# Ledger of designs, part 33: designed miniproteins, single chains, continued (3)

Each design is a single chain, and the fold is of that chain. pLDDT is the mean over its residues in the fold that is shown.

## One batch from the design tools (miniprotein)

Design m9118
Fold by ESMFold2-Fast:
Structure m9118 (fold): chain A 84 residues (1-84)
Amino acid sequence: ATKKLIVSLQGATATSANQAIVQYAKDHYPDFVSSQIVPVGAAPNAFQTIITFKEGTNLNAVAAEIEAFVLDKFGQHPDVQIVE
């Protein structure tokens, strides 16, 4: 079994921010399994980064760390959802 984190961002930097989120997850979490970046409907520059982790991962801690990373590096507050 796996758990997923969905990080939603929009705006001119959304593509760069989503790529950086994926790299951050790969670099910092040994339980990283996979990731995908998905456009959101018909909205331009609106994307979701879906990150899959092993079921034992503390996703509340991961979500907080990724939110802090995005705020620090891009000045944006992402919407972060945990899917178990």
Scores: mean pLDDT 80

Design m9119
Fold by ESMFold2-Fast:
Structure m9119 (fold): chain A 86 residues (1-86)
Amino acid sequence: SEEEVLERLRNADADTLAELARVVQEVLGLSPERAEELAGAIRGYAVAGHSLEEAVRRAAEELGLDLSEEQVRRLAEAITRTLLAQ
């Protein structure tokens, strides 16, 4: 469920965040540094109570990334698969 994904994201340790950064890099083609920034920002918005897609959109906006709706959806789906595989 999305609630389980958000709980895992909010409680993500350094290893989980590093794994999410790799997923971000694979989905969006960002550098490792930019992927790490986006993964951290996504977690921050999830901690603030946003849904996964809203967390992705707000994090991207904060970092000046112009993501399409398709990219937001694909990244949210990839994050969901990664966290539920833990």
Scores: mean pLDDT 86

Design m9120
Fold by ESMFold2-Fast:
Structure m9120 (fold): chain A 69 residues (1-69)
Amino acid sequence: KEKSIKVAQDALKKSLEIAKKSGSEKALKLAEDGASDIGRMIAEGAPFSEVEKKSKKMVEEVEKIAKES
C-alpha cells in the first residue's frame, strides 16, 4: 500500500506540474480526476501493478492534453 501511495503521489505531482505550466484547465481537471480514481483504487486494495499502470497513463494523458491545448 505504501509503495502504491508513493507511485500515485509522484504521478500526481508530475501531472499537476505539467498542467499548471501549460495553463490548461482541461489538463488540471484530468490530473485531479485521475488522482481521485487512483486514490479509490488504493482504498479498495487494488494491486500495485494496476495502480502503477493507471498512474503512468494519467501522466501520459495529462502530457498529451497539455501539449494539444
Scores: mean pLDDT 80

Design m9121
Fold by ESMFold2-Fast:
Structure m9121 (fold): chain A 90 residues (1-90)
Amino acid sequence: DPEQRRLDQLVDELIEALRNNDLERARELLEQISSLYSDKLPDDREVREDLATTVVLLEKLGIPKRRFLEPEVARRVSEALKELYPDLKK
């Protein structure tokens, strides 16, 4: 699936930008990721929690809130942020 492959590449690049504290690059990558997604939040509770956590952690890094994130991306980014920036939970 070309869309899934592009998504995986963008997510990997986003995580790498976050590891390097390149917040400008991370912001650009998040804009590209956001452009691939629908404007509806999923009804699944765990998926919604992962989305909410990812948005909050990204905003604490100075990356502006994105309206809509794909649930699998939010989960992967949330896990990476929890590992790389544990203090952002406060």
Scores: mean pLDDT 61

Design m9122
Fold by ESMFold2-Fast:
Structure m9122 (fold): chain A 95 residues (1-95)
Amino acid sequence: MEEAKKLADSGLEEIQKRVDEVIERARAAGQAHPAAAGTFENLIDAAQSVLDRAKLELEKAKNGSLQEVKSTVENAKKRVDQLERAIDALIAAAA
């Protein structure tokens, strides 16, 4: 119980920080590359959706088993990994 809650809270804190970083990078890239601004705004929307989903799923999982929390955190981190790869690819393509 306590371990599951700590893992969920720590996982969400990490996910929040990484998503916020993607959003700030996307804002900066959109300003630097006005022709691609709409693409970077779409990525910001996608990043916010990933964060919102992670918050809801982790809130549900922390009332379950430690395994459910681990699985939920791992899946959310994979979605953040995809966002990080997407922002890196978009910045490279815009440069």
Scores: mean pLDDT 86

Design m9123
Fold by ESMFold2-Fast:
Parts: structure tokens; C-alpha cells; sequence
Structure m9123 (fold): chain A 100 residues (1-100)
């Protein structure tokens, strides 16, 4: 559980740092991309709260959902490489949750 916590904390921290840039990119791509990034931001905030509450499994699920929304947003933005990376990261977190 400690390794899972450290890993999801690092992902959440990185997403919080990157989200302002992602919001600006999504606004330029259109309202669909913007709503997906906005949903990802909301899910990242909820994941951060779950981590503070000691609920690592909930934080992992919320983070995976945030990454899935970001993957869809980046497909709309045309950043297919980043979309692929986030999709793979989401699938890995989903698999990790199923093993807990």
C-alpha cells in the first residue's frame, strides 16, 4: 500500500502542476476538450482529498478516471502521443486497483 500511495501521490502532484497548461490548450481546441480537462481537474482534486483521508484505493480510481478524461481531451487537441501515454497510465492504475 505504501508504494501505491507514493506512486499515486506523485501522479496527482504532476497533474496539478500541468493542469493550468492543459486547460489553456483545451480552450483553444474547443468546448469538448475543455470540459474533459475540467472534469479531470475535478477528479484530481477529489483524488487529493482521498489521499489526505488515507483512502489510497479511492485515490487510485479517481486518478485513473482523470487520466482517461485527459487522454480523450488530448485526442481532441491533436496531441496523440500524450493521449496514448495517459491512456496507458490509466489502464495501469486500473489494473493495480484490481490487484488490491
Amino acid sequence: MEEARDRVEAVVAGLKEDLPTYIERAKKAGPEAYELVKKAQELVDKASQALRDGNVVEAMRLTAEALENLAKAFELIGDTERARDYRVAAEQLRADVERL
Scores: mean pLDDT 87

Design m9124
Fold by ESMFold2-Fast:
Structure m9124 (fold): chain A 74 residues (1-74)
Amino acid sequence: VKVGEVKELDLGHGVRLYYAEVEGKKGEKVSFKIPDGYEFLGSYDPSAELVGDKVEFTLEKDGKQGLGFAVRKK
């Protein structure tokens, strides 16, 4: 899986959104580390799963797709 630039958006109140374009094959997995001092809030991508200190996604299609998740300060 090829991971593009990870974009960070601070929503205030300790909440951040992360977004990246990824390129790979359907069924491949990609993981993003949750920043220290933050907890996973969720993702609109139904494949998103908390695995240890990382959010794991399973790619839904071949080629390029966007992945995003939210975290909140502990």
Scores: mean pLDDT 82

Design m9125
Fold by ESMFold2-Fast:
Structure m9125 (fold): chain A 85 residues (1-85)
Amino acid sequence: MEADLRAGEEAAREVAEEIGKKRGGDVTVELLSRSGTTVTMRATVEKNGKTETYIIQVEVRDGRVVSIRIEDTTSGSLIKETRLP
């Protein structure tokens, strides 16, 4: 359980860092919740005085990341949703 949640947190942080790199801004990551098998984080990207916020949800089962969902809360758009078989 705890190892699975840690794996989910690591995956979510990696996703947040990738978003920051693509946007070319500074990324701040905050853990919002751990619920069952799902880790939810908020990634805040600051560039040239503009702030963009993303919600990253990672689901982990049996030590494996089974889904990743990224939402841009600034635009209200779903950026990415990936599910592993």
Scores: mean pLDDT 74

Design m9126
Fold by ESMFold2-Fast:
Structure m9126 (fold): chain A 109 residues (1-109)
Amino acid sequence: AEAELDALLAEADAATTAAEVRAVVDRIVDLIRRARDADLAYRAAVALARRATREGLAGKVDVARALIDGAERLLDIMRELGASRERLLEVEIEIGLARISLGVAELLA
């Protein structure tokens, strides 16, 4: 499952449109739900949220929004699977930073 997640995260990093991001996120969510692994959900959520911050700062609003939506879906899965309070808080902070970056990009558009 970890090697499969790493491949999907690399595919997500190569995605250039919101539609491509959403398609890869759906596959990541399916993988994590089948694995029932909170650690994989955590790794994926952090990776997507951090990319959302970078894409937001680059003015790629639609891509950043799709990545934020993906990270939030993974955060919900982390809660369902009983992830630690510390990991949940870390992902919430990363998503918050991504939302701030998106808000700044939208103001400058």
Scores: mean pLDDT 88

Design m9127
Fold by ESMFold2-Fast:
Structure m9127 (fold): chain A 67 residues (1-67)
Amino acid sequence: MTLIVGTEDGDVYRIDDAKVGETKEAVNLETGEKATAKITERNGRIGAVITKPDGTVLNGSNSLVLE
């Protein structure tokens, strides 16, 4: 699945071929920067923890699943 994730700082990331429990490349839709995403599931909702190249960790709890 393709996952679109909004983070707590207002950034939006796209993750292609997302699977729960896997680590995938995430692309910032505004800047084109690449980050690392750990795909998570909490209470039946899919999200991601985004780690930026500078080491900043962001929680992505607002997600849209595209099939």
Scores: mean pLDDT 80

Design m9128
Fold by ESMFold2-Fast:
Structure m9128 (fold): chain A 115 residues (1-115)
Amino acid sequence: SDLADLRAVAARTPEAAEALRYAEKAAEALKKGNYEEALEYAGKMGDLLIPGEGGEVMRELVEAIINNDDAAIQAALDRLEALMNEKGASVAQRAAFAVGLLLIIKAAAPVLEPK
């Protein structure tokens, strides 16, 4: 599957692989409704992908997702892309971000929409 291929690319560097592990922890925290823990792990993921600024912006992205704020989600995604381009993020780091973001969004959806 495309997701398995992206996970394999993310595993090419220790930093990207660790960032993906933090994304999985953030997704698990979101499923449990532990938003503070989810923001902490999202920040750790961001710091591994974009040292210096990534953690703050990744926390902002996850907070925007929790609040269902489409404008804030787009602003955070645009800033993450700009920072990744500025810092020269590797293909492995970009793959880890893509997979991690997908896991976080999927985990957030059932928590935000009451059955």
Scores: mean pLDDT 83

Design m9129
Fold by ESMFold2-Fast:
Formats: sequence, C-alpha cells, structure tokens
Structure m9129 (fold): chain A 95 residues (1-95)
Amino acid sequence: SPQAEYERQFWLRVVQRQLRIVGLLTEGRIAKRQGKLEEAIRAYEEAIREIDEMIEEIKEKLPYLSEEDQKEAEKLIEKLKELKEEIEEEIEKLK
C-alpha cells in the first residue's frame, strides 16, 4: 500500500541518519583518545546538528505515520534528546 511504502521510506531515512550520527560519535571518540580536543569537539557538534535535523524531520513526518509507528518515532525523539544531552555534557568536559 502507499502507506506501507511511506513508512518503509521513513524508517530507511531514520537508519541513514542514525548511521551518520554513529559515524560522527566514533570520529569524536577516536579524536578524544588521540588528544585531538578541537577535532573531537567539532565531531560532537556535528553530531548534535545531525540529531537536531533528525528530530525536526521526524516531527514533520510524524502525522503521516500509523499509530504504532508514531509511538515508536516519539520514543526515538526522546532517545535522541537524551543522546544530545550526553554529547553536550561530553563537549563541556573537553573545554
């Protein structure tokens, strides 16, 4: 159905953005271990930007999802907000 295809494309986009965030966090952790403080901060700030964009994209698409997928997407938004706070705390420790 058109609805099922929309939901499939939505979750594929979610996975794509999650992979980008994981890549940036990995880059930041490696830079931190190597003592490359400015590089670590830049990677973490980029991860925060990607999280903010992802949350806004999910919110925009949320009304067009099934009730079940809306519930899962709302849980994902809360997890993304928690992750953002953890990254902000990590940046503060590196300053």
Scores: mean pLDDT 90

Design m9130
Fold by ESMFold2-Fast:
Structure m9130 (fold): chain A 93 residues (1-93)
Amino acid sequence: SAAALAALPPRFVEGLLRHHIQEADEEEKKADELEKNGGSPEEIIKHYQHALEHYRDAATLARILGRDDVAAQFESRAQELEKRIEEIKKKAK
Protein backbone atom coordinates (compact mmCIF):
# COMPACT_ATOMS: atom_id res chain seq x y z
CA SER A 1 0.00 0.00 0.00
CA ALA A 2 1.03 3.65 -0.44
CA ALA A 3 0.94 4.11 3.36
CA ALA A 4 3.40 1.23 3.87
CA LEU A 5 5.75 2.66 1.19
CA ALA A 6 5.57 6.15 2.80
CA ALA A 7 6.90 4.59 6.05
CA LEU A 8 10.16 3.55 4.32
CA PRO A 9 13.33 5.72 4.46
CA PRO A 10 13.35 8.33 1.61
CA ARG A 11 16.60 6.91 0.15
CA PHE A 12 14.97 3.46 -0.16
CA VAL A 13 11.91 5.00 -1.89
CA GLU A 14 14.27 6.86 -4.28
CA GLY A 15 15.96 3.54 -5.15
CA LEU A 16 12.58 1.88 -5.81
CA LEU A 17 11.54 4.84 -7.99
CA ARG A 18 14.74 4.55 -10.11
CA HIS A 19 14.20 0.77 -10.43
CA HIS A 20 10.58 1.13 -11.65
CA ILE A 21 11.52 3.91 -14.13
CA GLN A 22 14.31 1.72 -15.56
CA GLU A 23 12.03 -1.34 -15.85
CA ALA A 24 9.23 0.74 -17.45
CA ASP A 25 11.65 2.21 -20.03
CA GLU A 26 13.14 -1.22 -20.88
CA GLU A 27 9.71 -2.89 -21.23
CA GLU A 28 8.29 -0.02 -23.35
CA LYS A 29 11.35 -0.07 -25.66
CA LYS A 30 10.98 -3.85 -26.04
CA ALA A 31 7.28 -3.47 -26.93
CA ASP A 32 8.06 -0.64 -29.40
CA GLU A 33 10.75 -2.78 -31.09
CA LEU A 34 8.38 -5.77 -31.36
CA GLU A 35 5.61 -3.55 -32.80
CA LYS A 36 8.05 -2.03 -35.35
CA ASN A 37 9.32 -5.50 -36.39
CA GLY A 38 5.86 -7.11 -36.71
CA GLY A 39 5.91 -9.12 -33.48
CA SER A 40 2.83 -10.90 -32.13
CA PRO A 41 0.09 -8.68 -30.65
CA GLU A 42 0.08 -10.87 -27.50
CA GLU A 43 3.83 -10.34 -26.91
CA ILE A 44 3.60 -6.57 -27.64
CA ILE A 45 0.67 -6.24 -25.17
CA LYS A 46 2.61 -8.21 -22.52
CA HIS A 47 5.57 -5.79 -22.60
CA TYR A 48 3.38 -2.63 -22.74
CA GLN A 49 1.38 -4.04 -19.76
CA HIS A 50 4.62 -4.52 -17.77
CA ALA A 51 5.71 -0.95 -18.65
CA LEU A 52 2.25 0.35 -17.61
CA GLU A 53 2.50 -1.38 -14.20
CA HIS A 54 6.01 0.04 -13.59
CA TYR A 55 4.91 3.60 -14.58
CA ARG A 56 1.98 3.36 -12.12
CA ASP A 57 4.35 2.17 -9.35
CA ALA A 58 6.77 5.01 -10.24
CA ALA A 59 3.92 7.56 -10.01
CA THR A 60 2.99 6.28 -6.50
CA LEU A 61 6.64 6.44 -5.35
CA ALA A 62 7.17 9.92 -6.86
CA ARG A 63 4.06 11.18 -5.00
CA ILE A 64 5.39 9.72 -1.71
CA LEU A 65 8.59 11.75 -2.32
CA GLY A 66 6.50 14.94 -2.87
CA ARG A 67 7.25 15.00 -6.61
CA ASP A 68 3.64 15.48 -7.73
CA ASP A 69 4.60 16.88 -11.18
CA VAL A 70 6.79 13.81 -11.85
CA ALA A 71 4.00 11.52 -10.59
CA ALA A 72 1.53 13.20 -13.00
CA GLN A 73 3.93 12.60 -15.92
CA PHE A 74 4.15 8.86 -15.12
CA GLU A 75 0.34 8.64 -14.66
CA SER A 76 -0.12 10.34 -18.06
CA ARG A 77 2.33 7.89 -19.70
CA ALA A 78 0.53 4.93 -18.08
CA GLN A 79 -2.82 6.20 -19.49
CA GLU A 80 -1.28 6.50 -22.98
CA LEU A 81 0.00 2.89 -22.76
CA GLU A 82 -3.41 1.65 -21.51
CA LYS A 83 -5.05 3.27 -24.57
CA ARG A 84 -2.40 1.76 -26.90
CA ILE A 85 -2.94 -1.73 -25.40
CA GLU A 86 -6.71 -1.46 -26.05
CA GLU A 87 -6.08 -0.33 -29.67
CA ILE A 88 -3.74 -3.32 -30.25
CA LYS A 89 -6.32 -5.71 -28.72
CA LYS A 90 -9.04 -4.31 -31.00
CA LYS A 91 -6.86 -4.73 -34.15
CA ALA A 92 -5.89 -8.33 -33.13
CA LYS A 93 -9.59 -9.35 -33.12
Scores: mean pLDDT 87

Design m9131
Fold by ESMFold2-Fast:
Structure m9131 (fold): chain A 113 residues (1-113)
Amino acid sequence: SVDDSMAFSQALTDASMADQAVHDQVLALDLAYAEKAAEITGDAKRGELAKELLLKAHDYLRQGNTSKFGSLYSSAQLLLISAASESSPEDQEKVNALAKQRNDQLKALVDAA
C-alpha cells in the first residue's frame, strides 16, 4: 500500500541517518542499480547523470537535509525509468525487476539495522 511504502521509505531514511555503514551500503546499492539500468538501456548519459544525482542526494542526507535528498533521489529514479520506457518494453521489465531486487536488498538492510 501507499502507507506501507511511505513507512518503508521513512525507516530506510532513519536507518541511513543513524548508521554511516548502513548509509554507505544503501548508496552502493543505489549506484549499482543505476549502473546496471544504464547497461540494460544503453543510455550511458542518463546513467551518469543519475549516479551524480544519487551521490549528491546521499551527501545531503548525511547533512540531515532530507528534503533535498528526496528531490534529487526522485530525479535520479525518473531519469532511469524514462530511459527504460524509451528503450523497449523488454528493457522496462528488466529495469523494473532490477528495481524490485534493489528494494528487497534495501529492506533486508533496514530489517538488520
Scores: mean pLDDT 83

Design m9132
Fold by ESMFold2-Fast:
Structure m9132 (fold): chain A 97 residues (1-97)
Amino acid sequence: MLEELRRRIRELEERMEEIAAQPESKENRLELIEVAKEVAELQAELYREEGDPLVKVAENGAEANEIERLLVEGRFEEAREKLLKYGYDPEKVDELL
């Protein structure tokens, strides 16, 4: 299981590099965010299996990528709600969106 998780993470990291090398587009940016989110989710699973205290950092990484996806898609209200949940200042969030 751990070796399979590590292999999957490496495959997705290679895919991120391939996407990043392509011309910039909304579609490429959304794909990059989706792959980055999957990497963070798999890293969280790996940390849980290893008993690593960094599991929360990986979980936060997955959520950060979801917020970026919502922003790229123009789903500002949903992105705002997630940012506020993470303790961002409402005034600063409203200035960003």
Scores: mean pLDDT 79

Design m9133
Fold by ESMFold2-Fast:
Structure m9133 (fold): chain A 71 residues (1-71)
Amino acid sequence: MLEKVTITTAEVAPAVMRAAARDAGAESFELDEAAKTLTLTSRRGREVAEAVRRGLEAAGITVESVEVEPA
C-alpha cells in the first residue's frame, strides 16, 4: 500500500530536503517552504521517513515531527 509521510522541520533548506527525498526513494514529494513541511509518498513510508530524517539531521536540519499514514 502507498503511505504518505509528512515531515516538519525547524529550518528550510530546499536543495537538501529535495535531495534527501530523492535519495530515500520517494515515489513523489512536495516541499512547502512556508509551512516548513516535506510531504512524500512511498510503499515503504516508515523506511523512507527514517532515511529522509537521517539525511536532514546529518545536514544539520532539525526534524520537529514525522507522521506516516496510509495514502
Scores: mean pLDDT 80

Design m9134
Fold by ESMFold2-Fast:
Structure m9134 (fold): chain A 80 residues (1-80)
Amino acid sequence: SKEEIIEKLREIKKRLEELAKELEKAGYKELAERFRHAVEVIDKLIELAPNMSLEELEEKLKEVEEGFEELKEYAKKVLE
């Protein structure tokens, strides 16, 4: 359902915000900015979600999930 996808987007957003704060504190400002940009994109998607088809929203969720996994990999590499 759209509600389940929106919940997933909110979870990813929260994780990105937390990682951005950790990266900023660790001195990785440019990487933190990249995470904050991703948060802004997800916020916009959540706002638009009620007016999107389920199929469009599923496609956008997949794009967000792929980008999130890439960003998590970068964060893990520098924060370990």
Scores: mean pLDDT 86

Design m9135
Fold by ESMFold2-Fast:
Structure m9135 (fold): chain A 93 residues (1-93)
Amino acid sequence: ANVEILSIEKEGDKLIFKIKNTGTQPLKVSVYSVHKGKRTLIKETTLNPGEILEVSVPLSKTDAIIIEAENDTETSILVYDLKTNRTSYLVLP
């Protein structure tokens, strides 16, 4: 799926992510936070083409963000690591 992190912005003790569907098909998007091995679902929604989802996480209690974006043909998984400030991207059939 065509999904992109548009911006990552720090506001006080929070980190704000803007996530966009850059494709032509609706996406089922699930956003998880990871803290000390605990995975927690933050947000689940449908993003239509061109729509932007905003999610916020506490900096002191977040090690990584996992974004899963699914349509009828594929699942895209983005992992943002807050320690390295790097994004990993995986597409599953």
Scores: mean pLDDT 83

Design m9136
Fold by ESMFold2-Fast:
Structure m9136 (fold): chain A 91 residues (1-91)
Amino acid sequence: MLEKLVKLVNEAAPILMEKYKLSSNATFLNIARVIVYLQKKELPLPSSAAELVKKFEDISQKIKEGDADVIQTLEDSTPQAVELAKKLKAA
């Protein structure tokens, strides 16, 4: 499982960094936030880099729309996202 996520993240991270002008650290943390959000909501994890980018953009859109449930879930999940980001970045 982790190896597949690492591959998808490494394929998606450059796309997100270029498109949104994010640092490497911010990109890995935000991707980890998306993955942890999907896990907490029992939603399917992305199977491709394109799906991961789409999920990132879908969640970003909900944040812009002021979706309180999405925002609160992401904030509450920050410790888990930080730990996942460290694992993804180290692999």
Scores: mean pLDDT 81

Design m9137
Fold by ESMFold2-Fast:
Structure m9137 (fold): chain A 95 residues (1-95)
Amino acid sequence: LEAEAEELRRELRRALEAGDSEKALELFRRLAEVTTELVAASEDPIRRTSLVFLLLAEHLEAVEALRRQGQLEAAERLEELGREGLRRALEAARA
């Protein structure tokens, strides 16, 4: 799962650099799912907080990248996906 999350972050950055908004949205959705599983599996509250913060940072960077490319509709969709993904990760952190 950790190696999968790291690879998904690399693929996401590559998709954003290529301007592939559809792939970026798909990769972010998968990254949010994997991050939520990692949060749920961790007993360390510092690690849980760090994982949620890392997801938030990736989300903000991805939204900004899409906006700079003029892909405003994709950026809006990513904002919605990010809110839901972060909500689930935070719920897992509180379990």
Scores: mean pLDDT 83

Design m9138
Fold by ESMFold2-Fast:
Structure m9138 (fold): chain A 75 residues (1-75)
Amino acid sequence: SSVDQRRQQIIQQAIQDGDRTISTMPDSFQQQRDQLQQMVDDLRRRYQQGTATVQDAIDVGVQIGMMRIQQRILS
């Protein structure tokens, strides 16, 4: 269905955004980067298993947003 296609697009976008964030985060944020890496790897695995949810994608987006805000404040 079109709804299922939209859900898959949202999940895939979250994985892509996570991967980009991980590759651009400085080593000073290693702990947060490692946490995001675990979240993205778990989301990717669940996506391959057909068990990933839109909420899982939202959680990744929230983590990215928090990390970007923290980076901005500490700069």
Scores: mean pLDDT 87

Design m9139
Fold by ESMFold2-Fast:
Structure m9139 (fold): chain A 65 residues (1-65)
Amino acid sequence: EEVEKIFKFFDLDGDGKITKEEFKAALRSLGMPYTPSLDLVFRAIDKDKDGEISFEEFKEYLSKL
């Protein structure tokens, strides 16, 4: 539902994963710099430590908010 819309916003190339570069690009489009705190957020979402955020990892993170 809404989670899919948010995920697609960050998934710039539509490959079904959010890379660190796509995450940075989405933040820049919102006028936000990529800070060390945001790097920690990305790593917290990336539970399997592959350097990419899957839809399941993203959904789990949002469900905890």
Scores: mean pLDDT 73

Design m9140
Fold by ESMFold2-Fast:
Structure m9140 (fold): chain A 110 residues (1-110)
Amino acid sequence: DDAEILIAKADEILRRLYDRMPPEAQALIAQMLATKDAKERAALAKQLMDLLNGAAPFGVYLYLVAAGEIDELAEMLGVSRESAREIVLVLAEHLGASPEVLEALRRLMK
């Protein structure tokens, strides 16, 4: 499942970065890791993006793509959907995402 691949990678990224985050971001990350609801997770990811003003971990981008919210991600970044797709793919490649993650991103974003 493509969404499950992205969620697993996002969880890994957020767990790794947790101790380096400010307390407000840690609270949002803990809630994202605890929830089983994709839409609730996406809403928390948007809150984290607003809090960190573009310094958000790549994991929040993966949660939004997994939830089918690429248009919402584009709005938050202030770019077109096509530009948001390109930003996500470039960041994934730059951060050394596996072929499995890259294929899941391509399929979910179309």
Scores: mean pLDDT 86

Design m9141
Fold by ESMFold2-Fast:
Structure m9141 (fold): chain A 72 residues (1-72)
Amino acid sequence: MLKEYEEKLRKEEEELERLFEKLGLSEEERRRLGELGRRAAELRLRMMRGEEVDPAEVEEVRAELRRVAEEL
């Protein structure tokens, strides 16, 4: 169910925002993580719909997440 999945993602995003505040991440760092998280969520949403996603896109998102984590 797409709607239920979106609701779960929204709750996870709210929890992450609270964690970002506690960790004292900069506004730029939080925005960067938010963008990557949103892209990852979009890929998961496509998979939940039963759509095929390009493995290369998944690898790109993973690589960007790793890069950001290393920069933090």
Scores: mean pLDDT 66

Design m9142
Fold by ESMFold2-Fast:
Structure m9142 (fold): chain A 67 residues (1-67)
Amino acid sequence: MKLIAVGAGRTAEEAEAGALKGKEDYKADDAVGVVAPTSKEGVEAAARIGRETGALAGPVGAAAALA
């Protein structure tokens, strides 16, 4: 199965940066960024996507993008 790196951020740039870092660190097949108006919403969205699609390649990647 494909491993997906999920990054979340309040802006598209933050979301992309988090996702790409996770992809690089864990050698994931794909990267997905989620833009959310608040850090809380972004973390929740990233966690949900990770649960449904496989895993956050690094839960740290999503957290780092928002915190």
Scores: mean pLDDT 60

Design m9143
Fold by ESMFold2-Fast:
Structure m9143 (fold): chain A 84 residues (1-84)
Amino acid sequence: LLEEAKEEIEAKKPKKLVLEDIDKLDEEQQLRAAALLHAAAEAGIPVTLTSKELATLRKEIGEEEFAASVERARAQGIEVVAVE
């Protein structure tokens, strides 16, 4: 899962990652979206989420891994922001 997300980010090399309608995805798709967030943060790609989507990802990947991913992104100068 996480390894696949890293490969996808590396192959597509997006300038930024925008995750849409995360809360409308099924459980497998939500886990994949969470893995993409991890991979984007490690690759230095900024991520924008709504507050609702951020809460959903935090639930799916776990609080500890989410917090570590956000801190890693900030250390690299990458913004992970929640919008209303």
Scores: mean pLDDT 60

Design m9144
Fold by ESMFold2-Fast:
Structure m9144 (fold): chain A 93 residues (1-93)
Amino acid sequence: GLEELLRRLEEALRHHERHRELNREIAEELIRVGLETALLLRLEKLVKEGKISEEELEEYREKVKRLDREPDEELEEEIREKGEEAAREQARR
């Protein structure tokens, strides 16, 4: 899942640190995982505030899991767009 991918990316980042060059694929994976994480954290906050249902959060958790199993360009773009919005919201504080 996401936790396994994060651990893999942390290991890859440490390896890159020794070689002084970030591989484009590693950078793209880091951005994708970061945006997925930002989206899920924002949705958890909205559930806590009573602004969305737990069922809506569950739907997005399942969409992220489905993306790990099957490539879906439309779903990937949806998650990316919503993740970018969540990341911008975190930056505003």
Scores: mean pLDDT 71

Design m9145
Fold by ESMFold2-Fast:
Formats: sequence, C-alpha cells, structure tokens
Structure m9145 (fold): chain A 104 residues (1-104)
Amino acid sequence: SMVNTLNRFLDGLKRNLREIAERYPAIRPLVDRAIQLLDQIGHAIKAGDWETYNKLVDELVDVLDEGARRLEAQGDMQGAIELGSMAALLRMRRVALDRELEAS
C-alpha cells in the first residue's frame, strides 16, 4: 500500500538522521527537532490527517534545509548534501489534498 511505502521511507529517514547526529554534533538540536517532527508525521498518517501531514512535512523540510546550511557553512559538504537530499525526497511526498478528497 502507499501508506506502508511512506512509513518505510520515514523510518529510513529517522535511522539516517540518528547517524547524522552522531557524525555532526553541531546540528544535533536540529536532528532532534526533525525526529520529533517524524514522530508527529507518523501520528498524522495513522489519523488520516493529510493537512497536518503536509504542514509537518513542510516544517521538516525547513529544519533539514537549515541543518544543510549550517553544515555547508562549517565545510561539512557531505553532511549538507545528505540533509539536502532528504529534504528534496520529502518535498516529493507531499499529498495532493484535492485528489485525496475526490478519491475518498
């Protein structure tokens, strides 16, 4: 199902973010924020609350972009690329609410 595929993707992000926090202590507070947002996203998915899901995805993208900017400023280009890639993949997973409402 699409929901199972989405949950597996988000679980993968959470794992990768934990690894990034270990490698880059300077952005640990942003990674902790991102993990909190991923937990909230999981609750929104379980509730079928796609408006809240999209809002949380947008917030998570902003947190990851901020983390990427901070790592780039420190010269940690690999970490910046990893966070930027996560943000790009999340942007692709926003839900089209009008289509979801018509499909229900």
Scores: mean pLDDT 85

Design m9146
Fold by ESMFold2-Fast:
Structure m9146 (fold): chain A 78 residues (1-78)
Amino acid sequence: MEQVLVLSKEFPEHNITITAVVFKEGDKYIVVVSVTTYHGNTARVETEKKEFETEEEAKKYAEEKLKEQSDRIERELA
């Protein structure tokens, strides 16, 4: 898979990192959004995946999901 876009936002005070990655797989684009919470030697990861036919749609979705998850964390943990 080819990485087309990588977006990340860190919340170091809460040991949380959000990443949104757009991959090209053949003629499709796959968006993977991950929320990682770190606890010592372990990490808990929550992952969402969605497929798109165009790069533009995939990038917009990645940006929107990064904002959505960031707003959620800020609202719940700030």
Scores: mean pLDDT 80

Design m9147
Fold by ESMFold2-Fast:
Structure m9147 (fold): chain A 72 residues (1-72)
Amino acid sequence: MKEEAEELRKKADELFKKAEDYLSQGKVTEANKYAAEALFYYRRAAKLEGNQELYDEGWQRVEELMEKAAAA
């Protein structure tokens, strides 16, 4: 279970980096897609770990990115 949560967090981080990369290229649709996917994986990982603080930090990063994408 803990190893599974770690894999989910790694996947969320990879997806978040992809979202940042797409947003920097002006590809708002792709950025939003990957940001949303990252958010879902952060939620699932946090649930498995019971680590609300780490989830909250991940959520804040994704929310900020999605805000910028929505404004573009």
Scores: mean pLDDT 75

Design m9148
Fold by ESMFold2-Fast:
Structure m9148 (fold): chain A 80 residues (1-80)
Amino acid sequence: MTPEQALHLTKLQFRLLSLMVSVELGIRTNAPRSVLQAELDRLRDVLAEMRADPAAQADPFSQKLLEEAEKLLAEAEAYL
């Protein structure tokens, strides 16, 4: 993995984790449906970027993070 690929992947990981926390907080605080929907849309976008990233595909931590994020997305969509 190049340093540039590693930096890009690390930024994707932080963005994904941040969005996961925001979605979980939104569910716990009964955030307005519009706010939760906007955060779910952002989560889907970052998930698509990370799934398409070859460095993420080769990284076990990124793969586990994707699995946890996809589970959260499914649970949050069921909550709506």
Scores: mean pLDDT 83

Design m9149
Fold by ESMFold2-Fast:
Structure m9149 (fold): chain A 119 residues (1-119)
Amino acid sequence: DGLLEEAEEYRKKGWDELALGLETLARILELMHEALADDKELREEFAERLEKELAKVFDEKIEELEKEGVKPEEMRKILKLEAIKAVIEVMEEFARERGYEEVLEKIEELKKELEEKIK
């Protein structure tokens, strides 16, 4: 449960986008944890998909930001936010593929709220 604690620290620093992202991620992870509680094989498949998507997003975004001359501190903030968004998208697609309609609707609602609040 370090995500909500880290979000509070980001809010204190004025990193509201990262704080909102982590708060949204924590809520969606709670929904996915409940949905996958009884299936170890599905949890392992889900974890593998998250790992692959995160690695891809980090590699692609680092290359983009390096070409733009973004400084390491700003790059770290951007990479964390992109990682949060990528994890949310993986969870959304996994819920859709598995037919977790109630979980999917809640993920879409939380994702929309996050996008509307990020400025």
Scores: mean pLDDT 76

Design m9150
Fold by ESMFold2-Fast:
Structure m9150 (fold): chain A 84 residues (1-84)
Amino acid sequence: MSHLHPSILEAKEALEKGELKKTVELIQEASKLPLSIDDLGELARILVKASEEVSKKYGVPAIDPSASLTDFKAQYDAFMAFIE
């Protein structure tokens, strides 16, 4: 069943409002939680969109949207270390 975690919903709303910093912070918090595969997939989509917007503004590498969930976590850690 697709019942999104509240943290995922908040990240989605922040992204829709253009609150990139808040979106990235919410993604970072959510990534530390034991999430379902559906939640991880949605988190990956939000992170990719946020990373594209951050990449445009700050010149940091965007996350590959075709990455597997395992590769996504590795890419996410590298991206967040670069931002943070």
Scores: mean pLDDT 68

